# Designed miniproteins, single chains, continued (2), part 27

Each design is a single chain, and the fold is of that chain. pLDDT is the mean over its residues in the fold that is shown.

## One batch from the design tools (miniprotein)

Design m4913
Fold by ESMFold2-Fast:
Structure m4913 (fold): chain A 71 residues (1-71)
Amino acid sequence: NEEAAKYAEKAAEAAKKGDSEKAAQYGALHSRFATTEEAARYAEMAAVAAASGDTKLAYEYAQKAIEAAKK
């Protein structure tokens, strides 16, 4: 899914840069467009972590969501 891949990459990039607002926003969008339940769950966890200001944890979950989406 082109939309899911786009938002996953943007969420990871925002989290890596410490932009918690954009990481949360793109993580939520990735979760919405994710085609696998596992990818959606990790994307949601990334968004929640980013919303809490934990950009390191948000980046870790965003990476797991990207990995889960490749299956």
Scores: mean pLDDT 80

Design m4914
Fold by ESMFold2-Fast:
Structure m4914 (fold): chain A 80 residues (1-80)
Amino acid sequence: SVKPEALEEMKEIGPYLRAGYQATQNNDEEGVLESIIKIVEYMAKKGADEKEFEEVLEAAREAGLSEEGLERLEETIKKL
């Protein structure tokens, strides 16, 4: 059975995950960045720690996000 907490998380971040995947398929880096930002904002609301944000930055770098995109993401995380 699916835990109620997991269903609430999927309701909150599911649309952003879908949008990010679609942006990746369309080579839309701005759309990818926006989806990641929405996900990290949600993570911050749920009390994510510094290590979890570092993992997001590493994943974004591995996925090929530009240096400018990575800087914008890092700046957003600092403001959370």
Scores: mean pLDDT 78

Design m4915
Fold by ESMFold2-Fast:
Formats: C-alpha cells, sequence, structure tokens
Structure m4915 (fold): chain A 73 residues (1-73)
C-alpha cells in the first residue's frame, strides 16, 4: 500500500498573493488508486496572470518539492 499526498500553492508572481490552494491525497495498492480525496480552494482568479506554483509531494513518507512558473490559463 502506497499513500500519496500533494499540496500545491499558487501565488501571483508579482505580488506574492495567494490565489489558489490544492490538496490531494490518494491511497494506492499495486499502482491502482483505491482511495482519493481532493480539495481546491480559490481565493482569486489566476487566469492570465503570471503565477508561481509551489508543489509539495509526499509518497510513502518521502517528501519532494517543486516550483513551477508560468501564465495561468
Amino acid sequence: MTKARVEAVTRDAETGELLQEVRAEAVLEDGVVVEEKEEVTWYADPSGKEVVVEIDSEVDGKKSSRVLRGVAP
């Protein structure tokens, strides 16, 4: 059994203001998702803005972080 968690925070690249939060949790058995939960919170519309997305992932107790930058669709 593998437990995966992902948290993504989207901020305005110019102001640093919080625009969106995503939290997702999944339980996998043999690579198949058997349980999943997602929460998305919108604070402001990021569309057309340059944003920075900070992604924190934890898979079976192992943590990794990634930062993405781009224009939101």
Scores: mean pLDDT 75

Design m4916
Fold by ESMFold2-Fast:
Structure m4916 (fold): chain A 59 residues (1-59)
Amino acid sequence: GPPNAAGRAGAAAGRAGDGAAASEGHQKWSIETGGNGALRAYQSGGGSGAAAASGMAGM
């Protein structure tokens, strides 16, 4: 895809990976209620697997 799509993929991957990377189970239930700060911390602070890998792949 075009270069701007890579940036959009990174943003979308951040949200998608946020839910997956934050550890499933209770964390996932929390995100469904509106979003969890813990989920954001995972992808923002550590670039957790799903979020980081998905973003890189989109790039």
Scores: mean pLDDT 43

Design m4917
Fold by ESMFold2-Fast:
Structure m4917 (fold): chain A 105 residues (1-105)
Amino acid sequence: NPEEEIREFSQGVADLAIERNLHPAVVRELALNLPDLESQQRLFQAMVERGPFTEKLSKEEVEKYREIAEELARLLRELVEKIRRGEISAEEALEEFRKKLEELK
């Protein structure tokens, strides 16, 4: 069932974002692109619980986090579509996402 696989993948992405304490700009972009409402809400709740973002970023750091956020969101959308087409499992999609996350670190 592709919808169940998409839910599992979405939950896994939310877990990774929270566990690895990803930058708020990245978490926000992932939340906006997650198709599972529960996983999306978990990411927004994690951002609220983290408190106000008071870190002063340089223009270069802002650009870096924007690029990371856009790249991860693009991969997220591609993986969701592959799951929807039955081309990959949630487990396979999550491993591809995890590998990309490690590359961008």
Scores: mean pLDDT 83

Design m4918
Fold by ESMFold2-Fast:
Structure m4918 (fold): chain A 87 residues (1-87)
Amino acid sequence: MEELLEKAQEAIKNGDFEEALRYARKLLEKDPASLEAAKAVAGLLESLGYEDEALELYRKVLEALKKGDYEEAKKLIEEGLRKAEEL
């Protein structure tokens, strides 16, 4: 998980959006309701210029996880990834 997040963040830093997207997808496959998946997807959105949406996504996922609402966290992360993939 952490290694996949680090690879996603490194790809974003290098401007390799396609590689970053690949690692984000792997994070969702491992645990679709994780903070690591949320961070990767938020990082993708921020790199695409959706900074406010990235911050909102991360905050909402963190709040859902604090409540034990893993289904809501998963939905939020999947919706964020879909937005990043459509661009």
Scores: mean pLDDT 82

Design m4919
Fold by ESMFold2-Fast:
Structure m4919 (fold): chain A 76 residues (1-76)
Amino acid sequence: GVPEEQFEAEVLEALALIYLAIAKNDLKRGDVESAKQALEKAREIADQLESLGFTDSAERIRKDIEELEKEVEKLK
């Protein structure tokens, strides 16, 4: 593997988890718009991870996004 790609994947995974945490906190506060923006950022990161060959990580992030999107739809 390429060391730089591996490091970038680790950073992207961490960033996706941060955006998921932001989205969850925003939903607890009733801020649906901010939550949707954070989920969109997490989705972009999942797509980047998949492009780098980290498919399992991308799928885990997407599952977490789907669960939070269900919460968003209940608040609309």
Scores: mean pLDDT 83

Design m4920
Fold by ESMFold2-Fast:
Parts: structure tokens; sequence; C-alpha cells
Structure m4920 (fold): chain A 92 residues (1-92)
């Protein structure tokens, strides 16, 4: 079952309606499900799309970092993990 594809389609629908905040949330959910399926290239793609729409989403930075680690891009993974931590510290 490709639940990631379903949530990606919702993200695309909300983006077409100009609701970037809802679109970002659904792209993050899609990225999480692609990650759970081991599809790290697709998880990275949807996490990047979510960040383009809402750069202040910590979950998008977290899943992007994890995706890059799984793809062997360790230096980029560390940079995005640092950004995730910085956002958590700033959202208090």
Amino acid sequence: MDRAQYYRQLGQQYQQQGDNQSASRYYVISAVYYGLDGQWDLARRDALRALDLDPNNPTAWSILSQSLEQLGQLDLSQQYRDRYQQLLDQLD
C-alpha cells in the first residue's frame, strides 16, 4: 500500500489551491511514509518540497537529514540535523 503517494497527492492539491501551510504538512507526511518504506530518494524529494513551502517545519528538516544519511550524504545530513535542532530551540 502506497500511503506516501496518497499524502503527496493531498500536498499537491493544497499547493494548487495556494494553501502552502497545509501542502507542507502533507508533503512531510508523505516523506515520513516514503522513509518508512525505505524509499529515501522520494523521502528527500518530498521533505525538500515541504521546506520550500514552510522552512520552519522541524519535522521536514529531521526527515531530510535522515534521508541524506541513508543515501550516504553524511555532511549534508549533519548540516540539516543542526538546522532541525536550531529550529526546536527557537520554537520555545
Scores: mean pLDDT 83

Design m4921
Fold by ESMFold2-Fast:
Structure m4921 (fold): chain A 87 residues (1-87)
Amino acid sequence: SKELQEEVRSKAVQKFNEAVEVAFEVYREGLEKKLSDDEMIRLAEERFGKAGGYLVAAMLAARRKDTERAREFFNRALEEILREYKG
């Protein structure tokens, strides 16, 4: 039903928002501690799975003004959230 589809979308959005918050925490901590990109991505994956890792990768690409790569990683993070929620 339409109501079921809207409920599923709401839960996916909430999970995505949680992933973004965790990714921002890892990104800030990584910059403060001068962690490598790979170390920050791994830490985010440990805390929030592949979605967290892709979101941190997108933030790192955006910092370098690599808009195309940032968009690619952001889209991969969305795909992982949708896949994990369905699964």
Scores: mean pLDDT 82

Design m4922
Fold by ESMFold2-Fast:
Structure m4922 (fold): chain A 87 residues (1-87)
Amino acid sequence: SVAARVRIVGLQQNSDGTYVGEVLFTFTAEGLPPVERRVTLTMHKSDGPVTREEDVEVGGHRFRVTATLSINSDGTVTLTGEVLFLS
């Protein structure tokens, strides 16, 4: 048995117009210690969306983690995390 969890750790707005988002991905497999992958994204308010994608292997299984940080036209900010099971 294998499980993956996504947690939004934080989203910080800085006075210089920079946004910093953190996403924590946690993987658990029977008989193995938990594996954590932390993804940090930095985006300036003048930039388009910022995306980071990484592959993680746990217990013989492959996962793809994706974190995206974007700013909307109304000044709101969206931070998302996704896990895809590959094999």
Scores: mean pLDDT 85

Design m4923
Fold by ESMFold2-Fast:
Structure m4923 (fold): chain A 69 residues (1-69)
Amino acid sequence: AVPVPLTSEQEQLTCAATTPLGGPVPAHTTSGEKCVIKGPGPKEGTVCCQLEGEKTAKAFPEKDVHQTL
């Protein structure tokens, strides 16, 4: 268990809040996991992508995320 009350909130805001971009974009990781791009990640060269079955987006390196469209 990791009871961290506020440190991950910035990452959640960046990913979960979703920037007003062109909307969520279907994508997949280099590992073959399906996800939906929600916007830019909190770190340089990363993007927020929400995996299937997850409620929140995760930050991945841009080179690890391939847009389907």
Scores: mean pLDDT 64

Design m4924
Fold by ESMFold2-Fast:
Structure m4924 (fold): chain A 94 residues (1-94)
Amino acid sequence: SAAKERLLRAIEAVLETIEKYRDELDPEFAEALSGQLEQLREAVERDDLEAVERFRRDLRGLLEDEEASKYIKSEELREKLRELLRAIDDYLAS
């Protein structure tokens, strides 16, 4: 699926952005987010829609939470996370 391929690329883009800004990010936040993204990648590969929807909910909560903005110190990371959310929505709609 084209939507599945786009979602897998969006996951990689977020992981690359975390590595790019690793020294500027909170280490615990970076490690937790990277681990969750690896689990999302596995869920997408298995078409585990329940796991993908759970991640979508958690990601939306992270992006809407005022406290969470303190951990997302990179505007590029925030933009990549918003792109990831859109890619998840496209995947779930397909």
Scores: mean pLDDT 84

Design m4925
Fold by ESMFold2-Fast:
Structure m4925 (fold): chain A 67 residues (1-67)
Amino acid sequence: KKEELERKLIRLEEALAFVRMIRWLNGTVELARKAMKNMAGIEVEAKSIDDIEAYIQKEIERVKKEL
């Protein structure tokens, strides 16, 4: 259980870093959604990269509280 949460946290942190890079490069929302799905296994119907980033940050906080 703890090891699963630790692995999930690592994947979420990696996804956040990549989404932030997409934002910095003025990438598309579609690319950010695809990155989140492929890296963290989460499908999100967000309308902006900022919304995707905020969602990942909230999920990271949730996982950290469970650890």
Scores: mean pLDDT 81

Design m4926
Fold by ESMFold2-Fast:
Structure m4926 (fold): chain A 100 residues (1-100)
Amino acid sequence: SLEEERRREEARRVEEALRRAIEASTRGERVQDELERELGRERLEAVLLLFASLVASRGSFDPEAVQAAIEEVRRLVEEGATPEDLRRRAEELQDRNVRA
């Protein structure tokens, strides 16, 4: 459907934005302004927060953990997750990490 196509396109943009942010970070570069224009500030902040929380929950920044985190964020966006949903998920992961 048209809604499913839109959600898939939004999820693709989020995945591309995360990969760009990670690559820029490894080079000490800033792409936040460009990504904010593509996704909007609220969605970008929520996406980055959830990504960081997912990677932290695995205890490592290995390529497998990074890829799994990107795929999980993409999946949630494709399922229609709002910035509020993404932030709530990140907070839930942070709470589990503190309790461990």
Scores: mean pLDDT 80

Design m4927
Fold by ESMFold2-Fast:
Structure m4927 (fold): chain A 81 residues (1-81)
Amino acid sequence: SLEELIAEEEALIAKLREAYAAGDLAAVEALQPEVDALVARIKDYMRQRGESDADLAQLDARVRGELEKIKEAMKARAAAA
């Protein structure tokens, strides 16, 4: 359901924020399968509601881009220390 998807997203964002705050890149990388699984479920929900393949691809690109930026920022922070 939408409520379940929102709850899972909030929980995953909290985990990512904790790992980011701790500087734990390995923990962020270990969350990748949970991110992938949640995105797949959101895409299935959107597809069932008639969203286009282009909109689904845009969601994928956005989520991937944000996670990559987080990992790059963490690597840069570690290198600067």
Scores: mean pLDDT 81

Design m4928
Fold by ESMFold2-Fast:
Structure m4928 (fold): chain A 60 residues (1-60)
Amino acid sequence: MIDKKVAKEMAEVGKTRDDVKTSFDKEKKELTITVGDKVYKLDVESIEEGRIALVNIANE
């Protein structure tokens, strides 16, 4: 996953507050989740764990 795309999505999220974007870095085992104006970085062992975390963050 490329951090440049996440950075661009952060700039655009101000226009679409309800957008939820995800990017997973397999090498670092980091999931980056953008929800509205907030960005979360989570350490996850797999994409499946990242999906569970995304659902929890998006629904809080």
Scores: mean pLDDT 57

Design m4929
Fold by ESMFold2-Fast:
Structure m4929 (fold): chain A 75 residues (1-75)
Amino acid sequence: EELRKKALETAEEGIKLGVEAAKAAKDLEAVARAIGVALAAIGELFMAEKGLEPPEVVLKRAEEVKAEAEALLAA
């Protein structure tokens, strides 16, 4: 249960960061990348909510997507 909760929270953070990266983007390519990351985070949120995969697998992917969003926002 705790891993599932963490996966949900991490995916939600990934969505927020992806949206912020899109807002901060200065060109269309950067906007497209940020939107793609936000959509991937939404997919992980869906997987965590439906319990379609082991929570540790979803958490790992959600952490990777969140890291990508953070990198885009920092660039």
Scores: mean pLDDT 82

Design m4930
Fold by ESMFold2-Fast:
Structure m4930 (fold): chain A 60 residues (1-60)
Amino acid sequence: DVGDKLLVELNKLPYSILSGEKATVFAFGIKLGKKHYEQLKKKLKEDVSPLTGKPLKDIL
């Protein structure tokens, strides 16, 4: 929730997941609020889906 930490995490987030069909997930994350979006970003950084636990690159 600190701005600098948020920017570091954001820069590590794959932009491809925030475009095309994945834009809906990004928008939904925003609607859920900053806390939920931050948790989603942390899981994306770990290359693991927050919902299925599978490698993110295999799901994308």
Scores: mean pLDDT 49

Design m4931
Fold by ESMFold2-Fast:
Structure m4931 (fold): chain A 84 residues (1-84)
Amino acid sequence: KDAEIEATRKKLEKTLEDVKKEVEKLIKEGKYEEALLYIDIEIGMLRIQLGVANLIGDKEKAELYREAIKELEELKKEVEKLKK
């Protein structure tokens, strides 16, 4: 269980880093709408995983997904500010 939680945490950290790098690239190319769409898709995927974790009572994984979702929501707000 602990090893699985740690593996999930590291996978999420890598996913968040990759999303941030892709968003940075899209912003430099002036593709703000594409950057926002990619963030929304990633948030949607994480919300599905959070829902599953909550249904099966995996509170530790649910917390990891919730934190990842919050970080992407924060990134989305930053991109929205840069667009306007």
Scores: mean pLDDT 85

Design m4932
Fold by ESMFold2-Fast:
Structure m4932 (fold): chain A 67 residues (1-67)
Amino acid sequence: DEAAIEAAAEALVREFGLERRLAVGVARAVQSGDPVAIRAALAEIRRHYPEVDAEAAVRLAEEVLRG
């Protein structure tokens, strides 16, 4: 659901300051449930935002997508 992905991305932008394009990519990876996509998203967050708790960002996306 594109609306759920957008909601999760906005939460990631608000809470962690991620760029919107990356936040959307993270939300899509989490929604897919694909471990390879989720690992790639974690690596991308760590690469560009080393001060961000990437695992907490993924957990937030999971919580928003569950609602």
Scores: mean pLDDT 87

Design m4933
Fold by ESMFold2-Fast:
Structure m4933 (fold): chain A 78 residues (1-78)
Amino acid sequence: MNEGVIKIYKILALMIEENRPLSAKEIAEKLGLSVSTVNRHLKILEENNAVKRENGRYSSLLSEEEKKMVLDLVKEFE
């Protein structure tokens, strides 16, 4: 799996675990990524209806089953 796909899943997993709307800056700080990198991945996730943006913060649109799949997949990454 490529670096970009791993980062996308890590962003989704963080949003699921925090269970609250997160800013791109908060996601970047928690994952050790640049804000620009996080914004690029959030845009892809928003275009795919995986997240929504409201008042400058992002929240997951995933079902409970999809959330479980993401968390299980992220456990495979080192």
Scores: mean pLDDT 81

Design m4934
Fold by ESMFold2-Fast:
Structure m4934 (fold): chain A 65 residues (1-65)
Amino acid sequence: SEDEIIKELIEKYGLTEEQARLVVELVKAGKSIREITEELQKIDPSLTPIQAANAAYTAKKLLEK
């Protein structure tokens, strides 16, 4: 479920619930990992590019199942 994906993003990558929900919505909208990474860093500059990209990649993989 989406709630399980959100929980994993929070626990593994230190995202807030709002940031994790945004990642899920951007993946559903067909955004690339790069675009999602850039949007996350715009909202929270304390997130590293690697952290944001890994969160986006994980969400995309889980939502494609």
Scores: mean pLDDT 84

Design m4935
Fold by ESMFold2-Fast:
Structure m4935 (fold): chain A 96 residues (1-96)
Amino acid sequence: KVEEEFKAVQIAVGYRSIGDKEFAEKMLKEAGLTDEQKRLFEELSKLTPAEIQRKMAELAAKINNRTLTDEEKKILDDIVKSLQEAEERVRARQAA
């Protein structure tokens, strides 16, 4: 699950970086991220696709070795949940 959560964050960063900026901005606005969550997301959004892949691999290795902290895990969980909820809200409004 945590690897899938990291992948979801990567996909959200991808929307912002590679062309679907309008959808990404609407989703981020609806998500209501905290300052800490925004900071982590902004750090990820500055990375190239290659750097994101490397960071994802590093985080996955930390998870498999149980070296990821509960705090790091919670921040990622909260970001993914907020983005998923915001995506549903944005899609619902665009469909209306």
Scores: mean pLDDT 58

Design m4936
Fold by ESMFold2-Fast:
Structure m4936 (fold): chain A 51 residues (1-51)
Amino acid sequence: SLDDMGRELVDIHQHGDETQRKKFFDAGDEVSTLDLSDDERTRKLYDLVTK
C-alpha cells in the first residue's frame, strides 16, 4: 500500500546505508522535476529507490 511504501521510504532515509540513502536523494531530485501528486510521487520514489 502507499502507507507501507511511505514507511519504507522513511526507514531508508533514517536508517538506510549510504548507497540506499544516495538512491533516495537522487530519486528525490528526479521526482521533484515531475508535476506529480503526493501519491504518485511516493510510488515513483519507492520504485526508483527499491529497484
Scores: mean pLDDT 78

Design m4937
Fold by ESMFold2-Fast:
Structure m4937 (fold): chain A 57 residues (1-57)
Amino acid sequence: EKEALDKLEKIALELLKENKKDYFTEKDIEEIAKRAKEENLPLTLELIDGAVEIKKI
């Protein structure tokens, strides 16, 4: 799980760096979830009531 979490964080940070942002939009969270699925990670991100949460799949 730690390795998967580190990879998920790396995907999120790369997306923030690409967009020069310090926040995530719904589209950004969808893109992170898509990349995580392509990497076969057992974790993803969900936007729940305006909060970004890490979820196990």
Scores: mean pLDDT 72

Design m4938
Fold by ESMFold2-Fast:
Structure m4938 (fold): chain A 70 residues (1-70)
Amino acid sequence: DEVDERLRREGDWIRRAADLAPPDARLTYGLSPESARVLREAGFEVGPDGTVTLSPAEGRRAADVLLEAS
């Protein structure tokens, strides 16, 4: 499934970026429409353009949500 593959791929990317960043970092991710929908439903503040800015801890949680949804 294309949606499942995109969710997994973007979840993996966010997880890796969060793991490499210092704990006080703020990382901005441009999400596919599918990932943006899943994260909005999980309570994340995703902009109308699909961008979200997350701390590493928030990024790990977002990645887990996307990987669980895939």
Scores: mean pLDDT 84

Design m4939
Fold by ESMFold2-Fast:
Structure m4939 (fold): chain A 115 residues (1-115)
Amino acid sequence: DPYEKVESIFEDLKKIVLEARDIYGPIPVLTIGRAVYAAVLLLQGKSLEEAIREAKKLSPMGGQAKAVQLVLEGKVSRETLDLIVKAVLYLARKTPEEIENFEFDKEKIDAIPGG
């Protein structure tokens, strides 16, 4: 179940989005694509620290291409990837305080247009 998979990593996903933020700018240090790739690595059993380190090695524009590659290789389902993208986009719109206090909500995440 894609929702159970995303829920299982949701606390670490919040930490990824928080680390992605630049305190002086609206643009995250980790792009959406890098954050999505880090989340897929969490589902593959990598630690939060390893997932973030590997994601930071990608170019800012490389994250989306790498995430698509993982779907084609059968490492993550398209449905799980879409839900991860929606969750990252949802959290990226929140303040740090809102992210820290946010609980997984399937209906709110599903309402985000992710592509």
Scores: mean pLDDT 73

Design m4940
Fold by ESMFold2-Fast:
Structure m4940 (fold): chain A 83 residues (1-83)
Amino acid sequence: MRMEEQLEIALKILIMENSDEYDPEKIEELRSQMSEEELEEAERAVLIMSRYARSPNEEVLRKLEEESPRVAELVRKLMAEEE
């Protein structure tokens, strides 16, 4: 899956989980569009953004890039999407 599609699905899940429109069936449908690996990568990126108040510093990103380059790239894309 393209990273843009992966992030779009992950953001839709996050919005639904935190809104009055919470629907477990729709969340399961969105999750089924990704592989387990893609879902884990997206969830890790969102968790990092949440933990660092959407502003992880360069040292955090460099360490993440060494351990999980794809997750680091997803975090960088999420930072860009936040405007």
Scores: mean pLDDT 73

Design m4941
Fold by ESMFold2-Fast:
Structure m4941 (fold): chain A 78 residues (1-78)
Amino acid sequence: MEEELEKLIEKGQKYFDEAVKAWEAGRYDEALELFDKAIEYYRQALELATQLGDEKKKRELELFISAVEAMKEEIRRR
């Protein structure tokens, strides 16, 4: 179960890294799509952490999702 949670976070991190690279390259639409994919995996991880009763991991994922949403807002603001 912990391994499943970590795999979801790992997938989210992969898309986040790809999104940041796209953003740095000026590919804003691609960056937004990749950030959305990252958020989807982090939300799946949040659901699993909730099922496991892992309050610390839930809070960490909530904060990370909020941070990624703020980055998307920054791109849209341009």
Scores: mean pLDDT 84

Design m4942
Fold by ESMFold2-Fast:
Structure m4942 (fold): chain A 118 residues (1-118)
Amino acid sequence: MQKELSEEVFELLKKAIEAAVNNDYETALEYLKKAYELVVKEWIETFKLSDSVVQQMKKSADSAAKKYLDLLKEIKKNGIDSLSPTKKLALEISLALEFGLSMEQIDELFKFLEELIK
């Protein structure tokens, strides 16, 4: 992933977290969907995927965004420390693979979430 796209995705995820923490789940879902669609677009362009695969991946953006919103709601309710080390690692791997975030960006994202829910 290009640096500029990675930074834009990171900022969209921060906005989604802020909206979710403030109970603005509709806005949070919109930012999550936009972040996922940007990553999908980059992946399509990089691998030159067929139009049928492109359409299927774009349709999955709503499902992916909802999945991450449900995770944000759970973390907000129970705190990040309620996640087992295995669940935390799985979430970190998911963020790296699905959003192309660096480990440094993922660490900053978790710290941002912890700061907002305290």
Scores: mean pLDDT 77

Design m4943
Fold by ESMFold2-Fast:
Structure m4943 (fold): chain A 73 residues (1-73)
Amino acid sequence: SNATVTVDGPGRLGEEVTVTAKNTSSSSQPVTATAEVRDEDGRPVARISVTIEAGESKTFTVTLSEEARRMAA
Protein backbone atom coordinates (compact mmCIF):
# COMPACT_ATOMS: atom_id res chain seq x y z
CA SER A 1 0.00 0.00 0.00
CA ASN A 2 0.97 3.65 -0.35
CA ALA A 3 0.74 4.53 3.35
CA THR A 4 1.92 3.40 6.77
CA VAL A 5 -0.43 3.69 9.75
CA THR A 6 0.69 3.36 13.39
CA VAL A 7 -1.63 3.19 16.41
CA ASP A 8 -0.19 4.03 19.84
CA GLY A 9 -1.22 1.05 21.92
CA PRO A 10 -4.44 -0.94 22.21
CA GLY A 11 -7.63 1.10 22.69
CA ARG A 12 -10.15 0.88 25.49
CA LEU A 13 -13.63 2.38 25.65
CA GLY A 14 -13.54 5.87 27.16
CA GLU A 15 -9.85 6.36 26.31
CA GLU A 16 -7.94 8.28 23.65
CA VAL A 17 -5.36 6.74 21.33
CA THR A 18 -2.83 8.46 19.08
CA VAL A 19 -2.75 7.56 15.40
CA THR A 20 0.08 8.45 13.00
CA ALA A 21 -0.36 8.01 9.24
CA LYS A 22 2.44 8.52 6.71
CA ASN A 23 2.31 8.71 2.92
CA THR A 24 4.98 6.26 1.71
CA SER A 25 4.08 6.41 -2.00
CA SER A 26 6.66 7.43 -4.59
CA SER A 27 4.12 9.67 -6.36
CA SER A 28 3.29 13.35 -5.81
CA GLN A 29 -0.36 12.44 -5.16
CA PRO A 30 -2.11 12.36 -1.78
CA VAL A 31 -3.22 8.97 -0.46
CA THR A 32 -6.19 8.00 1.69
CA ALA A 33 -5.52 5.38 4.35
CA THR A 34 -7.75 3.72 6.93
CA ALA A 35 -6.49 3.62 10.50
CA GLU A 36 -7.99 0.78 12.53
CA VAL A 37 -7.80 0.91 16.33
CA ARG A 38 -7.99 -2.43 18.16
CA ASP A 39 -8.52 -3.27 21.80
CA GLU A 40 -6.20 -5.48 23.88
CA ASP A 41 -8.00 -8.58 22.55
CA GLY A 42 -7.36 -7.55 18.93
CA ARG A 43 -10.97 -6.55 18.20
CA PRO A 44 -11.67 -3.44 16.11
CA VAL A 45 -12.98 -0.49 18.15
CA ALA A 46 -12.62 2.41 15.68
CA ARG A 47 -11.93 3.08 12.00
CA ILE A 48 -10.79 6.45 10.65
CA SER A 49 -10.05 7.52 7.09
CA VAL A 50 -7.26 10.06 6.68
CA THR A 51 -5.84 11.74 3.60
CA ILE A 52 -2.06 12.32 3.65
CA GLU A 53 -0.19 14.58 1.23
CA ALA A 54 2.88 13.28 -0.63
CA GLY A 55 5.82 12.82 1.75
CA GLU A 56 3.77 14.00 4.76
CA SER A 57 2.61 12.41 7.98
CA LYS A 58 -0.39 13.22 10.16
CA THR A 59 -0.81 12.58 13.88
CA PHE A 60 -4.21 12.81 15.57
CA THR A 61 -6.10 11.48 18.58
CA VAL A 62 -9.24 9.35 18.61
CA THR A 63 -11.69 9.11 21.49
CA LEU A 64 -13.07 5.58 21.80
CA SER A 65 -16.80 5.25 22.44
CA GLU A 66 -19.55 2.63 22.23
CA GLU A 67 -20.76 4.04 18.89
CA ALA A 68 -17.23 3.98 17.45
CA ARG A 69 -16.90 0.32 18.47
CA ARG A 70 -20.19 -0.55 16.73
CA MET A 71 -19.06 1.22 13.54
CA ALA A 72 -15.73 -0.66 13.53
CA ALA A 73 -17.21 -4.12 14.03
Scores: mean pLDDT 71

Design m4944
Fold by ESMFold2-Fast:
Order: sequence, then C-alpha cells, then structure tokens
Structure m4944 (fold): chain A 59 residues (1-59)
Amino acid sequence: GMPSAEEAAKMGEAAAKAGEALGVPEARDYGQRGAEAGKNGDAEAGWKGTMEAGKLMGF
C-alpha cells in the first residue's frame, strides 16, 4: 500500500542518499523530489519519486 507522507519523505531521503552513493544522479534527484513532496504532505508524489529512484538504481 501507499506509505504516509512522513514515511514517503523518509524513503525519498534514503533513495536520494543511495543514488548519490551509487553515482546515479537521476536517482538522487528523484529521491530528493520524493522527500520534499512527502515533507509537504504529498504521500503520492513522495512515493512516486522514491519508486522512480529505485528503478534507476535497478530495483
């Protein structure tokens, strides 16, 4: 199911850090966008950003 906005923000932050560590700047950027959306209460956009970051990292 879809996470809460707070959970999406944390997942986006984690995805951004993973993208940075793996040298995938597009994944970092999607993770950052997801984290920002989650912090602003948008769980759907936050989750979408996290999922796109994951896809770019091969998940």
Scores: mean pLDDT 80

Design m4945
Fold by ESMFold2-Fast:
Structure m4945 (fold): chain A 61 residues (1-61)
Amino acid sequence: LTPEQEREIAEALAIIAYTVGLLAGDSKEKALEWARKVLRRSPLVTPEEADEIVERIEKEL
């Protein structure tokens, strides 16, 4: 996998974690925390990038 593909997979997993959290009855805040944790597990995603992705998920979903 390229670094770009690995980042895309991390973002997709973060979106899945957010969606699953909401479906399970978690608050938006808790669901966003799960998304952030998934992104932070990737060594290819910086803290700044993780914050930007979480902000996009919150805004769009």
Scores: mean pLDDT 78

Design m4946
Fold by ESMFold2-Fast:
Structure m4946 (fold): chain A 57 residues (1-57)
Amino acid sequence: MGVALAMRETGLSRAAVLRITRAVRAGDEAAVRELAEEHGISPETARGIGEGVLLLE
């Protein structure tokens, strides 16, 4: 999914989606977990967001 679709599905801001996507792209599992906790989502959901954005960009 693109950034806009991820924002609509999760309620996260564009900045939050982009930060999560960058952490996923870097393979930084610690950052993915920290961002997931910060935004009240699971690490699995955060990885799904980042992977979905990367597949469409």
Scores: mean pLDDT 75

Design m4947
Fold by ESMFold2-Fast:
Structure m4947 (fold): chain A 65 residues (1-65)
Amino acid sequence: GPTDPARADELGRLAVEYARQGNFEKAAEYMQQARDIYAQAGLPPSAILEYEVEYSFALIEHWLS
């Protein structure tokens, strides 16, 4: 459903993949969707932290390129 953590995990993963490809528009869209689902599910902010870290790292890699 809309508050399914498994869906949020998939969206977080997709956001990281798109960011690594340099598609930051899609990456931001999927990351925001993942954040919204985690918030609606009442999960702690730490639940998305792994994807946030990987997303930030992908942004830094492209910034340095």
Scores: mean pLDDT 79

Design m4948
Fold by ESMFold2-Fast:
Structure m4948 (fold): chain A 59 residues (1-59)
Amino acid sequence: SEEETKKAFSFFFNYVVDQALRKQRGITPPDTPATQQRRQQFAKAGEEFDALVVRMLKK
């Protein structure tokens, strides 16, 4: 649904912003199962946004 897509976008955007801020401050997040899961969610969210953009452009 569009609500699920908006939640995925919020997660994607917040993840990118958090990573950029940590990189700017020289903080490296630990490589744990939790961070690996977040990276997988990030990749999935990106694919879903690509599909959403294509759908919106066809309107």
Scores: mean pLDDT 68

Design m4949
Fold by ESMFold2-Fast:
Structure m4949 (fold): chain A 64 residues (1-64)
Amino acid sequence: SPDEQRARIIAETKKQASEVHEEAQRRLEEARAAGDSERLEQIRAEMGQQLLKIGQQTRERLAS
């Protein structure tokens, strides 16, 4: 059903977003241990861009 397809797309999106956060948290911990503030900002920016892309792809799938 359309509702079940929508639920699956949303669940997949949440999983992808969780994976992005988990990877980013590992990299942030490494950068924090190194005292690298520039790297911390880069990682946060990259995470934000990845999450935006996931959100855009999800909206496109839901519009189909």
Scores: mean pLDDT 86

